# Designed miniproteins, single chains, continued (5): the designs that were tried, part 52

Each design is a single chain, and the fold is of that chain. pLDDT is the mean over its residues in the fold that is shown.

## One batch from the design tools (miniprotein)

Design m17890
Fold by ESMFold2-Fast:
Structure m17890 (fold): chain A 88 residues (1-88)
Amino acid sequence: MITLEEALEMALKAANSTPEERKKLFDEIVEQAEKASEEERDFLLAVFYGAMLGPEKAKEVAELAKQDPKKARAFGAIGRVLYKKEKE
């Protein structure tokens, strides 16, 4: 099971990478999430979204996602859509 700190570290690295490198790091996060429950997967993707907003917001989004699974799912979905939009 991946920890919050490990997920945040990978997400922050992805946020500072090129779009192609970001995709590879995103794929790595998703692969880790595939081994986790649906709630853990939503949480990991939410952390990734938070990291894309910058370091100051990353912890805030992660805390909100940890406390509320619906927020985790929403933040994760937004992060996925934003990444896909950039990839176009």
Scores: mean pLDDT 68

Design m17891
Fold by ESMFold2-Fast:
Structure m17891 (fold): chain A 89 residues (1-89)
Amino acid sequence: LSEEQERDVLAALAEIEAAVTKLAQDHRILSPEEVKRVAERMKRLADELAARGETDLAIDLYRTSADVFEKAGLKELAEELRKRADELA
């Protein structure tokens, strides 16, 4: 990664981590659309990390995302993300 891309990835990870933490703490009732949008962003970031060879980080992000979505009731999406993590491991 270039320094610029590395900073962008780290900034995105920090934002996602903060959003996940806040969602867990606040027990906020998110609309299904909002949850899907967050899921899609996390998946794209994990896919980008995997494509760049950051396999361990991608696996960790997929698994963390899956746990969040399972708690939100999105079991199918959680299973998909876990399968992707297992395929990379």
Scores: mean pLDDT 70

Design m17892
Fold by ESMFold2-Fast:
Structure m17892 (fold): chain A 66 residues (1-66)
Amino acid sequence: SPQILAEAEVSMYLMAGSVAKRFGDYESAIEYYRKALELAERLNLPQEVIDIARDGLREAEELLKA
């Protein structure tokens, strides 16, 4: 279904954000987590998924400011 494909896309963005963050590419990490969050919210995915994306985005933004 379109929703299952979009859930996979959110998972890919979360993974890409995590990888970018680990390599110090905080700008790219912010972009990926933001895309994951926007898509997860639009699809009304479980709160746990939304929280993971939101926490990743917040952490990447804080690391960029450091």
Scores: mean pLDDT 87

Design m17893
Fold by ESMFold2-Fast:
Structure m17893 (fold): chain A 90 residues (1-90)
Amino acid sequence: MEKLEAVRKQTAIMLEDLRRRAEKYPQVSAEATKMIDEALELIEKGAPLSKVIEKVEELARYLEKHDPALAREARALVEAIRAMEKAVKA
């Protein structure tokens, strides 16, 4: 249980970092920060990491049309969350 809590906390930190990067891009900042805030709320409410991953994947799909570089960062975050979840389930 403690390892899963650490993964949730690390995921929140990574989402906050992505939010700060998204704020630098005026054309996507409003929608991207909204979606990141929704993912952060899922963590705060104790939702499963799978729902957080789904929200970040939705963000990455949105960003592919507007900012491919930021979309790559969102996809890297999904991969990091999946790797951390796999490590604590092993």
Scores: mean pLDDT 81

Design m17894
Fold by ESMFold2-Fast:
Order: C-alpha cells, then sequence, then structure tokens
Structure m17894 (fold): chain A 86 residues (1-86)
C-alpha cells in the first residue's frame, strides 16, 4: 500500500481507540488505549515509511504489554488493520 493509505488507516485506528478509551471504565486500560492512539496519531503524520514503521512497531510493543486483555486485543486488532495497508 501507499504511505498515504497507511497514514489514513493509522488516523482512523487512532480515532476508534480514542472512542474506546472514552467508554473504558478501567483507568489503566483507558491510558493504554490513549497511549497507542497517540502513537498512531504520530504515525498518521509520519513523513517517511521508516518513521511510520518505527511508530507502528512501538505502538504494537506498547499494546502487547497492556494488562487488560480486552483492551490489548482491541489495540492489536486495530494495529493489524493498519499493517495490512503496508
Amino acid sequence: GSLEEVREAARRAAERLREAAEKEKDPEAREGLLEVARLLERAAEAESKEELLELITLARMLAATMKNEEARELALRELDEVEERL
């Protein structure tokens, strides 16, 4: 996929994770979802494919460390959707 397609996917994923965070009652899960969303927002503004890949990799590592299983699976699923556009 094009760099622009991946940026748009990252932007949409960030929006969905922010929406999920607003509905999340667990403060740790909420913060985890927001941190992944922030990295994806940075990925959406990435000027190079290298920067984009680094930010997606960092977001995936962060998501994988989340203790809340449902929030972790949601974040990883959103990241899979972004990576499918690469």
Scores: mean pLDDT 88

Design m17895
Fold by ESMFold2-Fast:
Structure m17895 (fold): chain A 61 residues (1-61)
Amino acid sequence: SVEELVKEALEAIRNGDMEKARELAKTLKKQGVGARDAVAYGNKLGMPKEGAELALILQEL
């Protein structure tokens, strides 16, 4: 699911695995996930900081 893929990306960011985070972000962007979605999911999953970082990655892609 999109939510599980977002969760994996947020966990990769939290762990400092930025290569994995960027590859997951590319997949999420292809599935229509944007910066706003990343922020919303981050808040929902209790990872607002990582959600904000994912949003920045998605904007740079």
Scores: mean pLDDT 87

Design m17896
Fold by ESMFold2-Fast:
Structure m17896 (fold): chain A 68 residues (1-68)
Amino acid sequence: AQADFDAATQALAELVRLLMEKGYSLAEALVGFKKGDDDKQVIENLKKAIEYLKKGGSPEEAIKIARE
């Protein structure tokens, strides 16, 4: 749905911003995101990755959480 797409886009933008603040390039921050995954699941995984980064977690582990 459009609302899910908009939410996923905002969550992805926030995750990329946080990863870039930690020295990742845009291309590196986008590595491993799957196309065609369920939008709702993608949004939830992105939110978990964002929370993990905000709590001082590693960028590498955050990317892994986002891919689940």
Scores: mean pLDDT 66

Design m17897
Fold by ESMFold2-Fast:
Structure m17897 (fold): chain A 102 residues (1-102)
Amino acid sequence: DEALKKAEELAEKYAENGVSEFAKLYQEALENGDKEALLRAKAGLLLAKALEEALKAGEVTSEMVQLFYNGDLEKAAQLIIENSNNEKAREYAQYALELLNA
């Protein structure tokens, strides 16, 4: 699963640097065997990457960021898919949405 591989790569990167809240949640979910929390943490890591790519494209909106930090990951992903022309941003947002809906 491409989405799972990318989420794990992001978890490793952000856990090493201590930058991502979702990387910490991913590690905690692994330790506790919480499958729902694990999928949500993976989706959050993918969505954080989607926002980073959208920011590079100058297409991030305050609404996208607010939905992400409020934990409304599905709506945040949908807005990135609808509003970004950046292929990587759309790809990561789609992966996040797939994990949240699986």
Scores: mean pLDDT 74

Design m17898
Fold by ESMFold2-Fast:
Structure m17898 (fold): chain A 89 residues (1-89)
Amino acid sequence: SPAAARQARLKQRQKQILDELVASLKDEVAEVIDDPAQRAATLALLDEMRKKGLEGIETDDPAKWAEASALLEQVRATLAAARERRAAG
């Protein structure tokens, strides 16, 4: 149906945006987090965020999007703290 085709296009666009966001954040992690353990932990959060985001897109479940958003905020806070530490030392 035309409605199903529109929903499929919306989901594909959401997946593209999610993939672009994940790629950008992985690049930032590599640039600003020097500690291997902190890098691994941050990448694990990012992988969980992507998983929850994909579940939200596929199931249209706002609770999964909320979980993904919380993980994204945690990743962004970690990157901001790492940038501040780099600027200081």
Scores: mean pLDDT 87

Design m17899
Fold by ESMFold2-Fast:
Structure m17899 (fold): chain A 65 residues (1-65)
Amino acid sequence: SLAQGRAEIESGVPESFEAMVEAIVKLIAKREGLSEEEKEKLKKELLEELEEKKKKAEEERKKEE
């Protein structure tokens, strides 16, 4: 399950958000049987999604004061 996968990532304690994304993609790829190409695409999409959320959070932070 996703909860189990997250617990496995936590046990490894990724040092950076990129390492965390890599670990998540590896777990999804193992469960879904993704190809290397699909794994690469998923990683890229997750990184872009996280960057967008980070930008939005920074804009909200600046907007506050």
Scores: mean pLDDT 67

Design m17900
Fold by ESMFold2-Fast:
Structure m17900 (fold): chain A 97 residues (1-97)
Amino acid sequence: GAVEEAIEELREALKEAEELGDKLTITALRSALELAEEARELLEEGRVEEARLLLEIALGLLLITRGVLKLAGASEEVLEVLERAIEAVEAALRSLE
C-alpha cells in the first residue's frame, strides 16, 4: 500500500542522504521513517486517525527541513532526495482519505 511505499522511499532517501553527508537531511529522514513505521503499525491495529496524524507530523518535519536547506543553499541533489521523500509521504496521506 501507499504507506509501505512511503517507508521504502524514506529508506532509499535516507541511504542517499547518508552518501551525500548532509546531517540535517539524514536526521529529518530518520525521524520521518520512524514516524511512518509507527503509522504502519497503527494502521494494522485499525487506528487510522492516529496513523494519519503521525504521517502529518512526518510531512511537516520534511517540509520545514526543505525550507531550512533552501535558505542554507543546499545542493540540488540533497533537495531532490528530500522532495522524493515529501511526495511519498503526501501520497501515503492521500491514501488514508
Scores: mean pLDDT 90

Design m17901
Fold by ESMFold2-Fast:
Structure m17901 (fold): chain A 88 residues (1-88)
Amino acid sequence: SMMLEKEFQQLVKEAEELARKAKEAIENGDLEKAKEYIKKLEEVKEKLKKLNEETGHDPLIEQTIESIEAALEQLKEMLKKAEEEKKK
């Protein structure tokens, strides 16, 4: 379906923008905005998981989910370090 392909492409763009914004927010010390962007990125991941269930086994969607999970892990670690430094 062309609609499902457009939804996938839109979710990929949203994920990339949210990951970038989260990283920038952490680097700028805006930890509340960073948490909001991380939460939104987790929501995009859940939407991709649902899309993957609707399309069946799709290696590209699964690879994208894995990439987002890796980005989330890195962002959460960066956020934790920034929060610890702010408390000092």
Scores: mean pLDDT 86

Design m17902
Fold by ESMFold2-Fast:
Structure m17902 (fold): chain A 71 residues (1-71)
Amino acid sequence: SLAEKLAELRRTVDELVAQGLDPETAARKIAEKARELGLDDIAQSAENALKGGYSTEEIAARIRFLLDNLA
């Protein structure tokens, strides 16, 4: 279901932030997971945030905002 996909991506985002990964690695892993789940717009958003110079925490906040609006 969509709810299960959104929850899975949220778990991935939370884990990457907890691991203290750099923005490039975090954005790539979020985008990969989002594409696996068929959430290509979210993958694109993570990549755009990285291009905009966002930190890992800022990328995570943007993705969480999008997930909250889809739930």
Scores: mean pLDDT 88

Design m17903
Fold by ESMFold2-Fast:
Structure m17903 (fold): chain A 60 residues (1-60)
Amino acid sequence: VEELIKLAEEAEKNEDYFLAMAYYSTAALYEKDPERKKELEKRAEEAGRKYVEKLREESA
């Protein structure tokens, strides 16, 4: 799980928000702690939101 979070953070630094969302979502699936799982789900949602924003910027 920690390695998936690290990969997600690296993807965020590279502005690859789709990949970051995928890694956070996968980490959430394997996380057994409900509080930490919710934090990872929120990070995945935020990355997904940034991905959509980036697509809009590229279309403009």
Scores: mean pLDDT 78

Design m17904
Fold by ESMFold2-Fast:
Structure m17904 (fold): chain A 54 residues (1-54)
Amino acid sequence: MALEEMRRRAEAVYEAYTLLKKAGISDDEAIKFISEHGLLNPEKVLEEAKKLAE
C-alpha cells in the first residue's frame, strides 16, 4: 500500500534521527547525516545511525 510505504520511510528516518540524537549528535548534524546517507533509502540511513549510536 502507498500509505504503508510512506509510513515505513517516515518511521525509519525518525528512528535514525532519534538514535543520532541519543549518540550525542547535534540536530544539525543528524539532519545532514540523514540527507547525506539517503533520504530516499531510510533503511540504509537507519543501519548507519545504529552503528554510530552504539
Scores: mean pLDDT 71

Design m17905
Fold by ESMFold2-Fast:
Parts: structure tokens; sequence; C-alpha cells
Structure m17905 (fold): chain A 61 residues (1-61)
């Protein structure tokens, strides 16, 4: 996973939470999304995928 791809996934998850009117869900998505982006910057693709999946799960399942 590239850092750009991780950033897009983070942004999409946070925006989805905000669009649903769930700021707590958006905050959880940002927390996991940021961790996923940091993992991608370190080259840890497994951790990046895990955190970005959790970010998506926080806002929609």
Amino acid sequence: MTVEEAEKKRKNAVEAGLALGRPDAAAQAEKYGQAGVEAAKKGDNEKAEEYLRKAGDAVGG
C-alpha cells in the first residue's frame, strides 16, 4: 500500500463518518486512519491494511 493510497482511505473513512452525522465515529476513523498512514510510511503494509480496515469499520461496519 502506498502512502497516497493510505491517505485516501483515511480521508474517505473520516468523511463518511461526518456525512453520517456521527462525529464520534469520524474521530475513531481518524485515529485508526492516522495509524494506518503512519504504518504505510514505515513500509508495514499489514499494519496499514489492518488500521485502515478498522477506520472503515468505525464508520460503516
Scores: mean pLDDT 84

Design m17906
Fold by ESMFold2-Fast:
Structure m17906 (fold): chain A 74 residues (1-74)
Amino acid sequence: SETARAQERARAIAAGGIRAIDLETDPGAVRTIKESTVAQLTRIGNETSEEVRKVADQGAAEVEKAAEAAIAAL
């Protein structure tokens, strides 16, 4: 739940940045710069989301190990 919210927020921030560039960018020939900037923001959003995912996966593995140890102690 919290991980999903963090991932969604990271992507929403990236999308907001892309939208702001789209609204303010003069259509007169800056297309290459716009496309490069959009790609960069999308990449940052996705990389941040992936990092949050990895941390969550590590946490889940730690909990599983603790549960197995508790069951073995019964």
Scores: mean pLDDT 71

Design m17907
Fold by ESMFold2-Fast:
Structure m17907 (fold): chain A 60 residues (1-60)
Amino acid sequence: SSVIRGVLMKEFGLSEEELNELIAMVRAGASDEEVIERIMEKFGLSREEAENLLKALRKL
């Protein structure tokens, strides 16, 4: 899944550290709303973009 990780980093402008933080939140059982709000706050993404990123993270 290193290819998928690279695509997500490029498409959403994430560092490897930032991507790993979001993956860790999802795996620790954070709610969808907590992850979406974190993405929007930290990266300035829209709710729709944050939902798309969360969907991709759940497939990793």
Scores: mean pLDDT 82

Design m17909
Fold by ESMFold2-Fast:
Order: C-alpha cells, then structure tokens, then sequence
Structure m17909 (fold): chain A 107 residues (1-107)
C-alpha cells in the first residue's frame, strides 16, 4: 500500500540522516534519527547497526556491542557489515582474539 511505502521511505530517510550526522561527528543527532527510525520499525537491523556505529565512534564500547549484537540477531548471523562492526569494537577494547574471530567471520 501507499501508506506502507511512505513508512519504508521515512525509515530509510531517518537512517540516512543518522549516517549523515554520524559522519559530521554529531552523535546526539545521529542517535535521534536512528531512534526515530526504530519508532516506525522496531526490528530494523540497519537502525541498530547505526546506533552501534555511533556508540563505537563515541568510545562507548559496551553500548556499541549491545546494539551490534541486536542488529546481528535481527539480520541473521551472516551479516559482514555487522561482523566488521563487532571486530572493530573488540579491537578498540584491546580484545584481540575476539576481534580476529569476527574479522574471519566477515571474510
């Protein structure tokens, strides 16, 4: 339906805005737009992926892990972008063995 198409368009636009603000280093704005996408679609793996990337850039690694794990649960286990995000979080945390496990899964 046209209503469902408009909802999908809004979700994609909000995720795009979240990524735009993340690129600008505007982390609170990035979270706001990702959260607005989740208000429309609570099971949107891309919105959770963006939240993980925002928290990773903020150095909030426990929160980043939480959101990347949620994104992976929703998208399925074979998602290279989420697996790369998990590898980067573990690398930033100094957990080299965990980082290598996720790096290999993303290949």
Amino acid sequence: SEEEELKRARVLTYIGLARYYLKQGKFEEAKKWAEKALEIDPDNARAYLVLGEVYLKEGKYDEALKWFEKALEISGKDNPRIQKGLAEVYEKMGKKDEAEKWKKKAE
Scores: mean pLDDT 88

Design m17910
Fold by ESMFold2-Fast:
Structure m17910 (fold): chain A 55 residues (1-55)
Amino acid sequence: MLSGAEFLEMLRKMKVTEEEIEKFVEMLRQMGASEELIEKYREILEEAKRRYEEE
C-alpha cells in the first residue's frame, strides 16, 4: 500500500495505545521485520502514545 516512510508518518498522526504498540510490534516480528524497522516503529508509536496519553 504505502511506502515504509509514508506509513510511519500516518502512524504518528493516529493516536495509539500501549496495546496497539505491542500488537504492531508483534506483527512486525511475525513478518520477520528487521530489528531496525521494529525499533523505528516502536519509537514512533511510543512518541505518538506519549503525546496522547500525557497530553
Scores: mean pLDDT 68

Design m17911
Fold by ESMFold2-Fast:
Structure m17911 (fold): chain A 73 residues (1-73)
Amino acid sequence: SNGEAAAKSARAAAEAAAQGDYAAAMTGSWELHKVSATEEAREYALRGAEAAARGDYEEAKRFNLIAAEKAAE
């Protein structure tokens, strides 16, 4: 389902952020934002993308994991 795909993508983006892969983390967060069906999942995905864009990988990982959980609903 789209929710499962979004959750998997968000977890991959969070892992990339944890490893300092800026481009992969940011791209994954933006893709999650576009696919997420709920406003809450979209909001956390956006926060993750913004955190990754400024190099805050710990915050990006946290928000992307929350977005993944919300998107999987």
Scores: mean pLDDT 68

Design m17912
Fold by ESMFold2-Fast:
Structure m17912 (fold): chain A 70 residues (1-70)
Amino acid sequence: MEFYEKLEKEYEENPTPETLVRLAREAGEAALAQVEAHAEEAGLDLEEARRFYEEQLKEVEELAKKLEKE
């Protein structure tokens, strides 16, 4: 939680589409690492979780491109 709040604060200090994409990628990596750590204990599908984070990052990157054009 605190890690994500730190990333959000960094975005507030430099609110650009590029910063947003970078922070989303870092947050996604951190979240995926937590899922990997607990996947076996919780019986989660690690591959499916990884794909969800990858898709979220792709959507953020596409959003950033739209913001740069607008």
Scores: mean pLDDT 68

Design m17913
Fold by ESMFold2-Fast:
Structure m17913 (fold): chain A 62 residues (1-62)
Amino acid sequence: SREEVLKLIGEILRLIGDIIELEQELEKNKDDPEKVAEIEKEIEELEKKLKELLEKLKALPS
């Protein structure tokens, strides 16, 4: 339904925002290898969720 599509788009946009914030944190902590590894892991998990949400959006009929 249209409502389901709009809700899913909203979730995708929020997740993209979260990834952008983590990318900024990564830049701020670039000289700390342990922090870099922690943030990169969080970005990887969010990118996985983003891919799953995009797949769900693609699967919706219209």
Scores: mean pLDDT 84

Design m17914
Fold by ESMFold2-Fast:
Structure m17914 (fold): chain A 74 residues (1-74)
Amino acid sequence: SARDALVAALRDLLHTAGEQNLPLEVLQALADIYDAVVRDHASVEEALARLRELAARYPQIRPEVDAAEARVAA
């Protein structure tokens, strides 16, 4: 499902962000999006919109956000 694909992509993104030593604010924002998706507090579309806004503030995560959108669309 699109939600399962997004959850998997968010796990990969969180791991990559941690490995790249991205700012704590980015890790916290990603964790909040992940928690909202897992708890069904955000739709897939809402979570993707939040990821796009985060990538606009932190362009270094844009490739990973684009990859997450591609996984959800597949």
Scores: mean pLDDT 84

Design m17915
Fold by ESMFold2-Fast:
Structure m17915 (fold): chain A 62 residues (1-62)
Amino acid sequence: LSEEERKVLLIAGEAVRAWDENPELTDEQLRELIEEVAKKLGASPETAERAFELVRQARADM
């Protein structure tokens, strides 16, 4: 895995955990959380967007 791919998975994982603990999390709250985690990891806005799309897709599959 590239460093970028690893960051996407880490950000998505944190977002999924937050969503599991609060199933009423809105897409806006999820995006805010993802942006915060991405900043902490030094990830690009593109990496954050990829993580958000991954989490949104996982939620839709439930």
Scores: mean pLDDT 78

Design m17916
Fold by ESMFold2-Fast:
Structure m17916 (fold): chain A 55 residues (1-55)
Amino acid sequence: SAAEEAAGRLAGVSPEQVREAYERLAAGEATGEEEAERLGVSPAQLGNGLQALLG
């Protein structure tokens, strides 16, 4: 979707990786800081991607 594509661009990772990070966060499996570190991006970049994904 356009939102997933925008989320990937803003986070600096694939749209699928932003979606997977969201699923882990929603399930309580990881913190935003842990997911950002795993993906090799800043927490701010991941946060921007998640905001784009969710609207």
Scores: mean pLDDT 84

Design m17917
Fold by ESMFold2-Fast:
Structure m17917 (fold): chain A 56 residues (1-56)
Amino acid sequence: DEIVRELAERFGVSEEAARRAVRDAEAFLRGFRMPRTPERVRALAETFLEVELRKK
């Protein structure tokens, strides 16, 4: 998945962490029956990673 690699590089996290964020984003959108466009998945995954990086 291209998004996983890009997010891992941009946020300085492991591919495993980026992949979890993408899976969580996809599950969230699926649960709320929202369109799972690449743009929405990326935006939501970025939000999840940003929140995770804030946990100190």
Scores: mean pLDDT 76

Design m17918
Fold by ESMFold2-Fast:
Structure m17918 (fold): chain A 86 residues (1-86)
Amino acid sequence: ALQEGIAAYLDKKYEEAIKYAKEAIEKYKGTKIEGAAQLVLGMAYFEQKKYEEAIEYLEKAIELLKDNESNVKLAEKLLEEAKKKL
């Protein structure tokens, strides 16, 4: 699920990345896997220029990934960029 979502994102298949990330969120609620899936959702929506959706999922990713400095910094950077587009 999450691995497939990341692979789809890297292959620029953003609709598939969103589908797999949502499946990972449902299966792994409250875990670090949910946090990573929220980040993939935020990134995929950002690439599709769906900035309102990107902001929502990036904020959730930051909350869940507080112990992963690299992923938090990535999410914060994308969140700032998405907010500049609205």
Scores: mean pLDDT 84

Design m17919
Fold by ESMFold2-Fast:
Structure m17919 (fold): chain A 67 residues (1-67)
Amino acid sequence: SLPSDAEILRALAEMLRALGKILESQGKYDEAAKVYEEAARLYEQSGDTELAQEMRKEAENLKKKAK
């Protein structure tokens, strides 16, 4: 069966979360923050509100490190 729109959005958010972790490990804090913000948006659209909040918090912390 085809995945639901929510399942597709969740999968994309998970890929972005993984990319954000890679960028963070490379010290690319501004880029990682932007990717985590996009992951948060996709998690929110898929109904994963707690993960969306976690990603937004990570993005905010990374923006503070980039300054």
Scores: mean pLDDT 86

Design m17920
Fold by ESMFold2-Fast:
Structure m17920 (fold): chain A 66 residues (1-66)
Amino acid sequence: GMLKSPEEYTEEHAEELIRKGEELEKQGQLTAAAVAYYEAAKIYEKLGKFEKAKEARERADRLLTA
């Protein structure tokens, strides 16, 4: 179900999640990095930033399906 969340749906928050994912990827925590990228993609999608959402999902998928 769709939750009404007080969670901050901003492009800045999505960029912070991308940064977190990149740091986790650098540390070899590929599953945690993929989760961060998926969370960023959800925020981009909520903002109507579908191209950025797609890029974030593709980054996550590359870590899980490689």
Scores: mean pLDDT 77

Design m17921
Fold by ESMFold2-Fast:
Structure m17921 (fold): chain A 82 residues (1-82)
Amino acid sequence: AKATVEQLEGSKYVITVDGEKIEGDSGVGAAAKLGEYLSEKTGLSLEEIGEKVGEIMREKGLEADPESIAKAAAELAGELLG
C-alpha cells in the first residue's frame, strides 16, 4: 500500500493510505489515529504498532519530532496493508 504525509496549516497533518485520509491536529495526533486504524485492520495492539513505528524511526535515524513520527507511521501502514 502507498502512504503519504502532508503538513497542513499550523501543526495539522494528513496521512493518506490507499486513498483513505487520516487527519490529526499534530503529526503525533495523525500518527495516533493511523495507529488506531491499523489496529482495527490488522488486529495488532496499539502497543505493538507503537513498537514497530519506533523500530522504523530507529532504523532510519529519524528524530522524535511530529513530522518524523507521522512519516514512520505512514511507512508502517504501507508495510502492514501491502
Scores: mean pLDDT 76

Design m17922
Fold by ESMFold2-Fast:
Structure m17922 (fold): chain A 60 residues (1-60)
Amino acid sequence: SKLEELLKKRRELAREIARKLREIGLEFLERLVKEGRASELTIKDLEVERETLEKEREEE
């Protein structure tokens, strides 16, 4: 069914997001993804978080 396809894609996205979060050191977001709450995150949300961290590091 189409719902099963969407769920599979969401699980695959969650794994990819978790990998990226490990690379940039966002452990709290990785934890959220692992807890199955990845639906509360979007790629745009992750991009905003990353941009915020990069800006903060530049200020130091």
Scores: mean pLDDT 65

Design m17923
Fold by ESMFold2-Fast:
Structure m17923 (fold): chain A 67 residues (1-67)
Amino acid sequence: DLQELGDLALAVRNGASYEEIKKIVGDELAESILKVAELAPQNARDVAGADDATIEALKARIEKLKK
């Protein structure tokens, strides 16, 4: 889900290992999480707590990366 992705992106920003994330969610979702962290205006927390428009854009991006 989007909140879980936001939390994982925040973990990456806070220094969590990409390898650790990859073990939890698998390669494709780990790649999406990296893209989510990259999309954050300043940090992943801001993206996770953003307004509906930003959340919808994030959902669309994740869906495209999944495909």
Scores: mean pLDDT 57

Design m17924
Fold by ESMFold2-Fast:
Structure m17924 (fold): chain A 60 residues (1-60)
Amino acid sequence: MIKVVKEFPSIEAAIGAALRVIGLDPEAKVKVDGTTVTAELPDTPKGREAAKALLESAEL
């Protein structure tokens, strides 16, 4: 399982990133705590893509 944590500059940015991760892998376990997004993803091609998308998300 891949676990990634990323802090965003705003709550809106964090929510947007979380929704993107879920859209890429609906099996992702995503938690949003203020501006921090924690995602737990399966170690699959889809999970790796979603994890990479979260880590490489541009700040708004």
Scores: mean pLDDT 78

Design m17925
Fold by ESMFold2-Fast:
Structure m17925 (fold): chain A 64 residues (1-64)
Amino acid sequence: EEKAKELAEKFGISLETAREVIEAAEAAGVSLAEVEAIIAEAKSRGFSGEEAADYAILRARARK
C-alpha cells in the first residue's frame, strides 16, 4: 500500500504499475530493494519510468 505509493513517486510511474511491480516481486521471491535497483538501472539506460517498471516485472518473472 504505502510501498506502492512510494515506488510510484520515486520513479514517476502510476500507482497501478507500482502495485504490479510489488506483486511480481513478491510472487518471484525478489526483494523490493532489488526490484528498485533494476528499475533505477533501466532508467539510467534511457527507459521511461513505466518502461523500466515493465522491464523489472519481466526480469522478476523470468527468475521463476
Scores: mean pLDDT 79

Design m17926
Fold by ESMFold2-Fast:
Structure m17926 (fold): chain A 88 residues (1-88)
Amino acid sequence: MLSREIILRAIALALRAIGLLFEAERLKEEVGEDDPLVRRAEELAREALRLALEALREEDEEEARRLLEEAERLLEEAERLLREVRER
């Protein structure tokens, strides 16, 4: 069974991804649905959410950690892109 630390980290990353998806949807109302930075941020946030949820289904802690590290990297890039849109 996965450690409590990994489970809590996966949940936290999943919630961050969901938050970024809501932010991206809000920004589409301001900059348009076809904005390439918003679209890319949504793709990254969706993939990060998928990886975080996949980590919760893993039985191997090392694989779960790898998935969460990748999810965190994708979320950092998604946040950077949405920040660039906000600072226009």
Scores: mean pLDDT 86

